# Ledger of designs, part 107: designed miniproteins, single chains, continued (4)

Each design is a single chain, and the fold is of that chain. pLDDT is the mean over its residues in the fold that is shown.

## One batch from the design tools (miniprotein)

Design m15725
Fold by ESMFold2-Fast:
Structure m15725 (fold): chain A 96 residues (1-96)
Amino acid sequence: SEREKKKKLKKKIKEEAEDLIKNLKMSKREAYSASIAKAYIKGEITPKEAVDFIKELGLSVEEFKKYAKIGFMLRGDMEGLEKIDEIKKELEKEVE
């Protein structure tokens, strides 16, 4: 079901973010934002699911972009850095 899929995706994002916090000393906002953005790049979550996860962090889409960019820089994730501006534009369409 969609609910079961969302729970599994949320758990995966949490585990990936917690690994980034532990191993790369990222902040919670940086780690979760980068993990959400990466899941979106991989096609693992929809724009609506990504916006819902961003709201759970207490972030705007603009703040999410800022923290995700920092997270990608700390990871050396060049694909994430290249795609983050496009991701922000796509996710802004779901907020309205």
Scores: mean pLDDT 85

Design m15726
Fold by ESMFold2-Fast:
Structure m15726 (fold): chain A 67 residues (1-67)
Amino acid sequence: SVREEIERLLEKARKAVDAGDLATANRYVSEAGRLAVENGVLDTDVLKRLGDVSHRILDALKERERG
């Protein structure tokens, strides 16, 4: 299902953040967001997961700017 694909992409994005690959993480979260919008999968759970991964990417970028 589209929801399963979105969740798979969000998990890949999270793992990419953990690995320090922020470009790959951003690509996966952007694709997950695109699929969510195009298919109307915009429930609270999906939006929360998109927000959580986006926040992790932002935090990692801010950490790099401070170091």
Scores: mean pLDDT 82

Design m15727
Fold by ESMFold2-Fast:
Structure m15727 (fold): chain A 57 residues (1-57)
Amino acid sequence: SAAEEAARRAREAALAAGAGPATANSVGWDMKVMAEMGMSAEEAARLAAEGGARGGG
């Protein structure tokens, strides 16, 4: 649901930023976990996208 949608958007954002599929998938997974832990979807998406951009490769 919301967590999965947030994860998908985070993955797409990582891909749009030039991250490879493996990195984008990791960002999406982290986003889903953070959202499931009760973080707001918006804040989790921001953190996941930021982490994906930094942790490329």
Scores: mean pLDDT 71

Design m15728
Fold by ESMFold2-Fast:
Structure m15728 (fold): chain A 110 residues (1-110)
Amino acid sequence: MNPLFKVIIDKSISAPFYAALLIKTLAEKNGVEVDVKALVKEFLSLSPEAQKLLMELIEAAYLGDDERIRQLVEEAIKKGVKKSDLETIARILEKLGFPRAAEIIREALK
């Protein structure tokens, strides 16, 4: 991973401003229009563990690493991450232009 991108992800968990910047940048890269404020609010509604999971899932989705997405979701379910948090994560990823990542999460929740 690019060290600068990892720093931005790590900071997004602790600082809403960095989360907003990451959301806007990913939406622009994926050619989707998003309500940045609404997505930041959804992100902040997640538990700290689910926020960290979302950042790791964004990295895997950005790299097109479907296997890593599956591993992260399966491990999160095993560790007891709430189904409601995983459903929120899937919606955020879909809105950010990562529909394949959202599909993998939703399939794992069946």
Scores: mean pLDDT 79

Design m15729
Fold by ESMFold2-Fast:
Structure m15729 (fold): chain A 65 residues (1-65)
Amino acid sequence: SSWQELIDQLVDRVESLADTVSVEALEQVRKGLLNHLKDEKYPQELIDEFKKRLDGIVERRRKEE
């Protein structure tokens, strides 16, 4: 679906910048994107999937420190 493609593209973009920014900056990006999806009234299931994928990226970066 177009929603799934958009989520995949957003995750790929976060992954591409994840190693170039601080963990604190990455956490702010995560919060901003999640708020954007909520404000745009995305289905909760898609928001939950996106959150899990972003949480994985943040936790990976934390473990590398």
Scores: mean pLDDT 81

Design m15730
Fold by ESMFold2-Fast:
Structure m15730 (fold): chain A 85 residues (1-85)
Amino acid sequence: MKEVEEELNRLVAAAAEAAHAGDYAGAAAKLREAARYLREHKKEVAEYIKSQHPELSEEEAEEAVEEAVRLAEEQARLMEALAAA
């Protein structure tokens, strides 16, 4: 659990660092990597979400992970658009 949180934070931080350096393509790549990591560790991330929000069902926690994947992919598309501009 803590390892999943630390890895996601590392990937998000790497994306932010790339964006601040003007490397929008690199930022997009890191956001895509974070989205992939979320999908690969969906059960572990859902368990973490449920531990923070015990009112959620397991299915609702898994839906929250899918929403996080969608948002990361949308942010990656925005970074890709900025790189193309």
Scores: mean pLDDT 82

Design m15731
Fold by ESMFold2-Fast:
Formats: sequence, structure tokens, C-alpha cells
Structure m15731 (fold): chain A 85 residues (1-85)
Amino acid sequence: SQLENLRSLPEVSDFKKQLEELKKKALENPEKAEEYLKEAEKLFEKFKELLEKYTPESEAVKELIKEFEELVEKIKKEVKEALEK
């Protein structure tokens, strides 16, 4: 599967790890949470550009981009909910 091949790329693993670190930093530093979430959004845009450059017309690339877009939105929601408690 092309999608499975894309998920095995080091860049994909590194991106997921960087998002998890930014989420952790946002939760540990509430006063800077907005800045870390903006960094996550910028990181996602760079990652999207990288994937589109790899195979721009690929359905697998579109699906992976959607998965990570949903992951970024989930992180934003989880950080917001945690800071409201």
C-alpha cells in the first residue's frame, strides 16, 4: 500500500513526535500554549508541502494529510480542554 509506505517514512514519524512534544510543552507552559499550538500549525504546513512534493496527485498523500490535519485539531482541542479544567 502506498499509504503504508508513506507512514514508514522517517519524516512522518518525526512529525508525529514533534507534534506530541509541542502538545506536552503547551500543557506544561499554559502561558505559552498558544505559541506552541501556532508552531504545531506551521509544522503541519511544512509537512503538508513535503508530502505534496513527494507524490502530489496521490490519494494516499491526501489521506495522510487529512489524518495529520485531524491530529493537529485534536491536539488543539485537548490542550484547550486541559487548560479549562
Scores: mean pLDDT 78

Design m15732
Fold by ESMFold2-Fast:
Structure m15732 (fold): chain A 105 residues (1-105)
Amino acid sequence: MEARDKVLAEVRELLKEFIKEAPNLTDEEWDRRIAELVEKARELAEKYGLDPDEVASTVESLARLLRLYYRGEITKEEADAFIGTLPDPRLQELARELLKEAESL
C-alpha cells in the first residue's frame, strides 16, 4: 500500500470514531477533538513521509466542515463546493471519501 493510502486509511478511521461521538459533543469538546485529530494526522503524515502541515490543515478543514454539515448549517452541495477549492486533487478525494463516510452514519 502506498504511503498516501496508509495515511488515508488511518485518518478515515480516526474521523469515523470522531463522527460517532460528534453529535453529542459540546463546542469546547469539538475544538479539543479536532485539535487531537489534527495532531494525529500530522504525526501520520510525518511517519509516512508526507507534508505534515498540508495534511494537518486539510484534516482540520474537513473536521470543521463536518461540524457545519452535522449542525445543518451547510448543504451537501456547499460542502462539495468547498472540497473543490482544496489545492491538491488527492486531498479533494480524501475529503469526498470522508464526507461520504459521515453521510453513511
Scores: mean pLDDT 73

Design m15733
Fold by ESMFold2-Fast:
Parts: structure tokens; sequence; C-alpha cells
Structure m15733 (fold): chain A 96 residues (1-96)
């Protein structure tokens, strides 16, 4: 519990830093920030499963939905990098 609370605080701090950077970011910087942010979103969702806030099934469903959304994104770098992260996360969850 204390370890999970520390991880949650670290994610909150990283989230605040990214939110502040987004306020002054141009389109290219926003894409880079989205790529940097996505692993943190997955980590936060995994913590939510460990805390019992969401189920593993809900996380898998959310990641599949995110994959469908990212397939519609025009930026090839953002699409490729985020799709890879989503597929890796889904493979790990389904292998467990």
Amino acid sequence: SEEIERELKELEEKGKELEERLKTADEKEKIELMIETFPLVIEAARLAVRLGIITREQLIEGLERAKEIIEKVDDPKLKEEVTKLLEEALAELRAE
C-alpha cells in the first residue's frame, strides 16, 4: 500500500510537469509530449488495477479502444510509437 501510494504520487508529479509543458508546446512538441505521456497513462492504469479501482478486463478494453483511436491519427510517429506501447501492454496483460 505504501509502495503504491509512492508510485501514485510520482505519477501525479510527472503528470503535472507534462500538463505545464503542454501550455506552451507547439504541434511538434505536443506530439513528443503525447509519446512521453502515454507510458505514464499505462502505468497509472496498471496501478488502478492493483488498487481495485478498475478491473484487468476494463484495462484491456480501454487499451483496445485506445488502439482503435490511435489508428485514426495522421501523425506517423505518434501512431507507430503509441501503437507499439499499446500492443506491448496488451501482450503482457494477456500473458498473465
Scores: mean pLDDT 77

Design m15734
Fold by ESMFold2-Fast:
Structure m15734 (fold): chain A 100 residues (1-100)
Amino acid sequence: SIQDQITELIRQLQQSKTVEEVLEVVDRLIELAKKSKDPELAAETLLIAAQAALRFDAPREYVLELLELAKEFTEKIKDEKLRQSYLDSLELLEKELEKK
């Protein structure tokens, strides 16, 4: 399933040692998130990807585009509490990006 593929890629992301390895895995996570058609799964996946990209000092523009994509999927979440929780997480990541 797409969810199983995302889970395996997140495991690979956690084992990544360089920004190049992180970006390779994140690009694949982006593709799977877009294919999933599940806004909750997509938003959670992209938030995890954005946190990793930010932690490894990925290019600012790359992280900004990733956060914008995560926000697009988050805004499609029907559960108001979950949607707000993810929007709050995105705001914190945007603030972290500004410190770098």
Scores: mean pLDDT 88

Design m15735
Fold by ESMFold2-Fast:
Structure m15735 (fold): chain A 91 residues (1-91)
Amino acid sequence: MLDKIRELLNEIGPLYEEFLHTKDPEKREALIEKIVEKLSKVGEELAETMRKELERLREALDSPAEVRLELVQESVAKLIDTIEKILKEKE
């Protein structure tokens, strides 16, 4: 279980970084779908949480760096919380 989550995070990490740096709206949409599809293999709740956060970030990516950093931190915190809940349910 833990190894599968780690492999998945290694796969989506580069996609998430590309999403944050791309200025192309079509590429942003494609990256959201790719990330959500990979996360859905771990859990549907995780995938839907990330879809909502990524769609919110998509509209704010051209915001000042301070605002963008705060939104990224919130998104990462929600992802970590969701993963911890999944792990706790397996104890």
Scores: mean pLDDT 70

Design m15736
Fold by ESMFold2-Fast:
Structure m15736 (fold): chain A 100 residues (1-100)
Amino acid sequence: SLSNKVKLTFLKLLLKYLEGEEVSPEEILKALLEAGASEQEAKLVLAQFENIRILVDEGKIEEALKLLAHYFGAPLPKEEPTKENLIEYIKKLIKELEAE
C-alpha cells in the first residue's frame, strides 16, 4: 500500500483542486515524488487523481465519491453526493490519516 504521506499529498491536492485552485499534472507528479512515492507509484496515483478530476468536471460527484472511497478503502458517506459533501469527505480522510 501507499505511504500515509503520499495519501495525504493526494488528498490535499484534490482538496486544492475542488476549492477552485489550478493543479497541473506536473505539480501533482512532483508533489507525489517529494512525498516519497516511487516513479511507478507517482504515475499510478496521478492516473487515480485524473480519474476523479474527470468525474468531478463532468458533474458525476456520486461516481467520484465511490471511486475515492475505493482508492482509500473507506466507507461511502451517507450524505447527498454534492461537491460540498465531497470536500467534507476529503477533509475527514485527511484528519483520519493525520491521526495515524
Scores: mean pLDDT 87

Design m15737
Fold by ESMFold2-Fast:
Structure m15737 (fold): chain A 78 residues (1-78)
Amino acid sequence: VQELIDALAEQAGEQARKEALAEGASEEEAEELGKQAYEYTRGLAEKVAAALEAGEAVDTTGADPAAAALVAAIEAAV
């Protein structure tokens, strides 16, 4: 599960970095924005993982807000 969390966070970070560069941000600024997106997504994914570890059902339709946000972040990455 940790590998999945890291992969999702990396995708979000790379997407944010690419968007920042496309908007004319500096390489350093794009890197910072990518790190912020990475940390945000990782925190959200860890909350979802904690709910799953507690035996809670996580569905893409009407689950908790953290699960919905995680799905949205994945969709934004494609």
Scores: mean pLDDT 65

Design m15738
Fold by ESMFold2-Fast:
Structure m15738 (fold): chain A 61 residues (1-61)
Amino acid sequence: MAPVAELMLKMGNVKGVVDMAQQLYDRGDYQTSRRLASGALSLDPDNERARAIYEKAQAKL
């Protein structure tokens, strides 16, 4: 049985989380967008898109 974290990685959910953060940023929910981008960076620290969303969301707060 794969733990939930392995299942998320197997399905490429880091990309899904980053896509969700971008959608929230576009809707003006900067606080939740920043939190999701931070979560994505915890799973993939080299994710440039997650970093860009985090920085943009933080700049709006």
Scores: mean pLDDT 72

Design m15739
Fold by ESMFold2-Fast:
Structure m15739 (fold): chain A 75 residues (1-75)
Amino acid sequence: LKEKRIEMLSKDLEDIAKELGFEPKKATSEEDLRNLARELAKKAGIDIPEDASVEDIIMALRGYVNRKKVEELKK
């Protein structure tokens, strides 16, 4: 269902924002999801293609969060 997908992806983006120290925001539509994901990618300095899916952006953001955690653990 569209609503279930939006809720799940919104929660993923909210968790990612918290991990990166940004203000978490709730998405209620597909457009909100895309805008939120792109805004987080921009803040994280990740280059995202304009035609990337929300899932692709979330995957990139998760990879970035994991890399940051590994980097912090090294120090």
Scores: mean pLDDT 76

Design m15740
Fold by ESMFold2-Fast:
Structure m15740 (fold): chain A 82 residues (1-82)
Amino acid sequence: DEEKKLQEEIRKEVQRAVAEALRNIGDQIQLIIEKREKGEEELKEALERLDEVNKKNVADLKKLEKEIEQREKELKEKLEEE
């Protein structure tokens, strides 16, 4: 079943994207903890970097959402042709 295969592929892609986003956030949290011990200026830099990572993660997830929507649309069109 083409639909079940697509759903499984989407699930795996979402799981990978979420895992990558969480890993990136985890790395930045660790950096913030380390920089907090060094002083306020370094903490500010680490927080700015976390904001950039969050913006990238949101953009990557929105791109994945659009790709999923496109794939679902293409599948529906193919099913209508049969």
Scores: mean pLDDT 73

Design m15741
Fold by ESMFold2-Fast:
Parts: structure tokens; sequence; C-alpha cells
Structure m15741 (fold): chain A 91 residues (1-91)
């Protein structure tokens, strides 16, 4: 499903502020394929859309760096536990 501009802002603010109570909701929205993991393509798509509505747009390199930081196991995808840890580090 397409994320609204309001949903994109809520995702960004929840990540920025370490909102662990929002992790399950946000993960479900990012997991477009419903396979229980976030791919680099899904992550980059959402962050590029957030960047488009932000006064401080993220570069492709910054998006890639954020993905690598979230991907704790280095397996090329972000699972729910890795995503929780990533959000917690921003609190």
Amino acid sequence: MELTEEELREIYEAIKNGRLDKVDEIFAKLDIDGDGTITPAEFARVLRKISAVSPEPLTLEEIAQLFRKADKDGNGTIDKEEFKAFVAENA
C-alpha cells in the first residue's frame, strides 16, 4: 500500500525520537512484501519519500549508511529485532 505524506512524517519522527512503541506499526508499513524483513530497496524508497517532504533531504549515500547501521547482522536485510535496536539507538 502507498504511504501517505503524513505516515512518512510519522515514521521519520518515530525513528528520530526512538519511539519503540511505534516499531511494530512502522515495521509493518516498511515491510511492503510482508516477508518479515526490510530490503534495501524498501528502506531507500521510504527514506527518499521522507526526504522529498523534508527541508533537509537525505542523499543516497546517507540512506545507504543508515541501512548498513540498521543491518546489524550484515545479511543484507533488516529484521524486526534489528529495526528495534536501530530505533532505540536514536533515543
Scores: mean pLDDT 72

Design m15742
Fold by ESMFold2-Fast:
Structure m15742 (fold): chain A 71 residues (1-71)
Amino acid sequence: SALADRLIDALSSKDPETVINAIEGLVKLYEEGLLTKEQIEKAIKALEELVKTSKDKEVVEKAKEAIEKLK
């Protein structure tokens, strides 16, 4: 969905609150079966990059939890 692509893009935000909201939104779409296989793969790659690059502890923790859920 267009919403999923927008949430994946929002993971690149410099605002930690925006990033956390995007992570939670992607997890919710996944739980509801609204993500395609391609969107799941894109989300995991973006979340893995976020774990490597983010200096915000809450963002890193949320991203790690989301990766485990989406695998």
Scores: mean pLDDT 86

Design m15743
Fold by ESMFold2-Fast:
Structure m15743 (fold): chain A 56 residues (1-56)
Amino acid sequence: MRKLRVGDILVLSKASIFEVIGIVDDDTVRVRDKGTGRVADVKNEDLVRAAEEIIR
């Protein structure tokens, strides 16, 4: 499984950009939606699977 790092930018769609702002545990990362400002803890595997692009 590809592990996300703090500072990674995830593009899930052209309207949805997420920044990894923290690592919660081995399977969970904290992300911020750049458009809405929303912060959420999400499973690493779900984000990697949903991402169209990952910018490191």
Scores: mean pLDDT 76

Design m15744
Fold by ESMFold2-Fast:
Structure m15744 (fold): chain A 68 residues (1-68)
Amino acid sequence: APRLVSPEEARARFEAVAEEARAAGLPDLGAFIRRLADHLLREHPRPTEAEVEAWLAALRAMIEAELA
């Protein structure tokens, strides 16, 4: 069975990536990430570890692309 991430833990991980965006000088992207987290966790209230890792990887790629 896939490992599930609690909504609280998933939100904390999204908040960490939002803070990474803010610290990089991208506060609007940070705010977007927080809103996206609310949407994703509403649609997927019991996300798997693999789903959360994939979402966070995509968001970090967005931060990297904006900084390039």
Scores: mean pLDDT 86

Design m15745
Fold by ESMFold2-Fast:
Structure m15745 (fold): chain A 60 residues (1-60)
Amino acid sequence: MDELAEKALELGGLGGRYAAAGNAEKGRQFGTEGVKLGREAGSGGAIAAGEMAIKEAEQA
C-alpha cells in the first residue's frame, strides 16, 4: 500500500475512534478526510474505512 493510502486508512481509523468515544464532530471530520485521501490514492479499503467512521459519527 502506498503512503497516501496508508494515511487515508489511519485517518479513517482515527475518525472511527473519535466517533466511538462520542466525538461526532471529529469522527466525521477525520472520516471525511480519509475518504478524500482514499479516493486520491484509489484505495477502496481506505474509502470504506472513512465512510464507516462517518456512519459511526452520525450514530454518536
Scores: mean pLDDT 80

Design m15746
Fold by ESMFold2-Fast:
Structure m15746 (fold): chain A 84 residues (1-84)
Amino acid sequence: SLVLSPDGPQSATLTLPATRAQTLTVEVVAGRAPVTLTGTVDPSATATITQGEVVTEGGTTRLTLRVDTTSSTTSVTFTATVHA
């Protein structure tokens, strides 16, 4: 899993190994709500991303993503936006 904090960078990039499918959980410990989470895949041609439900409990917003990289190592970038 990946954790983004309000005091640190609100985006992070992970390199995922080549597999048929991977499930990745991204958590934002914002201490503020609401939070918007997005994930992008680069290059998009080597992977597909399926977004699950975004859940906010306490001060944490959690997003579960399924990424299918098949035969290629793929970078996934997550961005969190905290709304004032």
Scores: mean pLDDT 61

Design m15747
Fold by ESMFold2-Fast:
Structure m15747 (fold): chain A 85 residues (1-85)
Amino acid sequence: RELARTMIAQLEATEAYLTELRAQAPADVQPLYDELIATLRAGRARLEAMLADASATDAQIAAAINEVVAAVQAQGARILAAEAA
């Protein structure tokens, strides 16, 4: 599905950006960036597997995209909270 392919490309670009941003982050915040990067990698792998599965429905792919987005947003909020403290 086109939306899933676009999401995979965005997750890859975001992972590269966050890797560089992590290098400049305080040492106590770096583990939260590691968790976010891991979340992006897991989400990308899941979407790639769904696209490779000919039996996957559009509804299942859409649900997977929504779950990946929610997980990334939750981890991003944790980093923002930690940096504000």
Scores: mean pLDDT 76

Design m15748
Fold by ESMFold2-Fast:
Structure m15748 (fold): chain A 76 residues (1-76)
Amino acid sequence: SEEKELLRRVLEITLKNIDKLGNEYIFIPLIVKELEKFMKEHPENVDAVYEVLREYLKKKGFTKYLEELDKIYSKF
């Protein structure tokens, strides 16, 4: 939907800004920890958030966090 597309865009911009600042090693662990709570509170957005973050983690080679993300997603 339009709302899910907007959510994806906002997440992509946020991740790009984290990359640009060079602080991904700080922010990515925090985002992943908060993600399970967010997905439980907003189940309608689970797929959109999962897809954007999964692509980002794959691109950056954050295999540990990709595994954690997949484990969180499997609960839905």
Scores: mean pLDDT 75

Design m15749
Fold by ESMFold2-Fast:
Structure m15749 (fold): chain A 73 residues (1-73)
Amino acid sequence: MDEIRAAIEEAERLARLSLYEEALAILEKIVDQIPEELRPRAIRILELIVENSAPDSELRARAEKLLRQLRER
């Protein structure tokens, strides 16, 4: 629990620094372990990454895939 929360907090910190690839990599590692109460926080990070990614970028495609997985739960 605490490790997943800490990972989300680190991803939020990295996203604020515009280190979107690093933030996304953290979320990709923990996506299957994210509890329901932390899903809204992870979704906000992914939405921020999508908004700041080029439309045809691999980064955007990866972020949209994770966003779909979290929203479909």
Scores: mean pLDDT 83

Design m15750
Fold by ESMFold2-Fast:
Structure m15750 (fold): chain A 94 residues (1-94)
Amino acid sequence: MSPVQQVLETIERIKELARQGAPFEEIMAELRKALELIGKMKGISESQFEEIVQSLSDAAAEAAKVMDAEQQAELDRLVGEGHMILQMKLAEDQ
């Protein structure tokens, strides 16, 4: 499986956990796993960047539906870190 596909599957797992009403800590653990996998990528194309960003945004929106304001703030912080890492990986490819 490609690194991109592994990241996308981990992001889909975040959506599934949120849909099932999993504990906040379990949802956040999967998000951190996705960020770790992104961090291990050599670089990404613009197409891969857009695909991962869209998937993260969709997963974050789904997760936010089952979170309080404090939990949503922590989710937004980690999603922001993910966007930063993705931008760095895009720059490494260019």
Scores: mean pLDDT 84

Design m15751
Fold by ESMFold2-Fast:
Structure m15751 (fold): chain A 63 residues (1-63)
Amino acid sequence: SAADAGYEAGYKAGVENADKGISTGSRAGYVAGTEAGLRLGGDPEMSGIAGGLGGMEGAKEKL
């Protein structure tokens, strides 16, 4: 789903930005998730929210 794609994109962004902290990872994840949602024709807001969550988890796991 678009939300699943958003979470995956966000998680990767969170891992890449882990050195900048969880808040930055979440923010990067929201952007990445929104873009993934738009590419799939899904709900960009829901994909952005899923990406933000993914970004938080990715950053946390890398810390």
Scores: mean pLDDT 80

Design m15752
Fold by ESMFold2-Fast:
Structure m15752 (fold): chain A 112 residues (1-112)
Amino acid sequence: SVQKLQILLEQLQSLLSQLQQAISNKDLREALRLTIEAVTIIDQAARVLKEAGLNKEAEELETLRDELERLARELQEAIQNGDDKKALEYAQKSVSLIGKAVSVVEKALKEL
């Protein structure tokens, strides 16, 4: 539904802003939490797009979800190892992937 996809877009945009703030504050624990939350929202958006018949956009989100899950694991490992530099680098890469997911959802909404 258009309404559900719009809500998920607003949640992703809010989360992206929060993640950028966490990175600015060097709050690595919060950055990890927000990255994991983004995986869940992107997965939900992909399912909504599949139900709407937008299979190409859904597959793009599924690819971004899988890449973000990998980054979340790498971010968690960097935090556990005390590698703050790598953790911030993975968090910044997560910002880029979530931004791409926002663009996919915005494009899909214009096609509905």
Scores: mean pLDDT 91

Design m15753
Fold by ESMFold2-Fast:
Structure m15753 (fold): chain A 85 residues (1-85)
Amino acid sequence: SPLAALAADPEFQELAAKLEEAKAAGDEKKAIEYLAKIAGRVLAAWGASPEFVEETKERILAAPSLEEAVEAAMEAAERWMKEKA
């Protein structure tokens, strides 16, 4: 599956590791940046349009906190999955 291929991708694994490092360091801005990259790759693997991916990344990057950035990413995933169902 596209998601299984993404999970095995070394670049994706490195982004996930960098997100966890940024969270552990309290670097919320870097954590949000890595989250936006991860969310973009997940949505692209699910077949989302480039426009949807870019809109989602912009919303994540504009979030005032990591918590709100995670909410934006989850909302985008739910919205995309509902449109595909």
Scores: mean pLDDT 83

Design m15754
Fold by ESMFold2-Fast:
Structure m15754 (fold): chain A 90 residues (1-90)
Amino acid sequence: KIEEVFEELYNKIKEIVRKHTTPEQAEELIKKLDEIYEKFKNGEITPREAFLEIARLVQEAVERGLLTPQQASEISLLIDEALRKIKELE
């Protein structure tokens, strides 16, 4: 259940990144997202820790000009929804 919520979030974030950045920049961000997802899948980090790492990655991407504040806001809403769903499953 928690893994399904995380996979849904991960796929939606990748879709936003691919839609709003250049292919090269999208690949860089997706690679970092894939690393966070693999750490979560391997049990190295908790879902909450994974969300924190995603939030940090998104903030860094905005500061580097790879994402707009509007795109970061959209991703933040998705993280909030995922956290709410996980709280209901705990």
Scores: mean pLDDT 79

Design m15755
Fold by ESMFold2-Fast:
Structure m15755 (fold): chain A 90 residues (1-90)
Amino acid sequence: IFSAPGGVRESVKKELEKAGLEVIEYDELTEEKIKQYIKDNNLDPKKTNVLVYHDDPELQKRAAELLEKFGFNVVIPKPGELYETAKKLV
């Protein structure tokens, strides 16, 4: 999960992490940060679902497009459904 800073409450973050989801907060997602995340976690992007959330719709769109460029399966939650959408990815 790639989220705006403070977009996921600590209690929700702990529940999602217990379910096997990682929560990563970014003001702006860059290609360098995505490459580092792939390397650090030895990920196959084509087999990885990522949830993208930002309160700025242009930053959310940019982050989603960058992640899709790397081959990730990108999911954008409906407003207010971040937690419910994230739980469905587990």
Scores: mean pLDDT 68

Design m15756
Fold by ESMFold2-Fast:
Formats: C-alpha cells, sequence, structure tokens
Structure m15756 (fold): chain A 84 residues (1-84)
C-alpha cells in the first residue's frame, strides 16, 4: 500500500540520516533518527527490526546524556515487546 511504502521509505531515510549523524559525532541526532526509523518499522509490523533500532537509539541517547530521549525510546521498546 502507499502507507506501507511511505513508512518503509521514511525508515530508510532515517537510517541514512542516523549513520551520517553518528559519523559526525551527533549521537543525539543519530538516536532521534534511529527511534523514528524504529517507529516506522513497528507501524509496518516489523517488530524485530523496530526492537533492534530502539536498542541502538537507547545506547546512543545514553552516550549523548539525553535521559529524556532514552526514557521515551525505552517506552517505545516496551510497547513493541508487549505486542503478541
Amino acid sequence: SSEEAAKETAANLNLIAAEFEESRGDLRGAAINLRTAGQNYASLGRLDDAIALYERSIALARRAGDARLEAQTRADLAAVQAQK
């Protein structure tokens, strides 16, 4: 569907942005983009992919010292893990 294609495209663009940001030392920016990619994969039912991206986002948010972003991403992770 167009919605599925849009979510997959958004996730892929966020992954590219995250790699670029991490390469520049923008750990917070990378964590934000990884979280958004995870949310898009979760919306597609790609739960294992979403979990992996949330774990990476949490690790980068911790390294960046962004406790709020870490907590928000942990909540996203818990919600996906609680699904069927």
Scores: mean pLDDT 90

Design m15757
Fold by ESMFold2-Fast:
Structure m15757 (fold): chain A 96 residues (1-96)
Amino acid sequence: MSEEELLRDAARGARLVAEQHRRAGDRLGAEAAEKIAEAAEKGRLEEAVRAMEYLVEGQRLLAELRPGDEEGRRKAEEYYRKAIEIAEEGIKEAEK
């Protein structure tokens, strides 16, 4: 697979993930996925992949949450915020 094909597939995948998060009412996860898609669309493969790894780990932590687990929820949200931060760094570099 060429880098261009990998970037297109990453962008499409991230857009699908964003839609899934929106349907679930997970606004922060949706925002992270949308930023990952934008980074991929701007050719920032390394940042898009790294950000997606944080998004996936955040999703895993949320899926394992027990009712009332405020600490677990905060940890999952920290992973989502890290995904957004990394994706935004890639977007900023692409716009310079």
Scores: mean pLDDT 85

Design m15758
Fold by ESMFold2-Fast:
Structure m15758 (fold): chain A 73 residues (1-73)
Amino acid sequence: GAEEAREAAERAVEAAREGRRLLEEGKITEGVGMLIRAMGEALHAGLLAEKGEASEEGKRALREAERLLGGEL
């Protein structure tokens, strides 16, 4: 069941991209809320990856989420 890790990582990427966009638009409360959601999804995906429950696609999505979050932390 690598699907849970992949879906969590993909949600983290989407939330991080949206959060960054909202912050650039000056929507601070909404942007921060999306980044917090992205961090939670990325943590979930990371914990599953540490258990060996992540596909290569899931690991790729997790790396993308970490890159997006690292630029704004």
Scores: mean pLDDT 80

Design m15759
Fold by ESMFold2-Fast:
Structure m15759 (fold): chain A 87 residues (1-87)
Amino acid sequence: MELSDEELAFLVRLDGIAGDRGKFSLDEYVAEEKKENGSEPDVERVRALLDRLLAKGVLRRVPGDPDAYELSEKGRELLAEYLESLS
């Protein structure tokens, strides 16, 4: 699976937002970005990134929760490999 540096950085951010819960929503992402940056992110760009990661199988929808996303096993493996490469 091919991820760009932008997609990998976004995946790191999503994992941070999910935390110990292991899941997040678009609304949670927007709220956290607004807290850190003092302004709302470009929601259309964020949605496009989410759609790309879903298409690549590195994110998945949470069963029974239509608004929630989680990292797939593939996504967690790619994230771990990326973080190790930065060490």
Scores: mean pLDDT 80

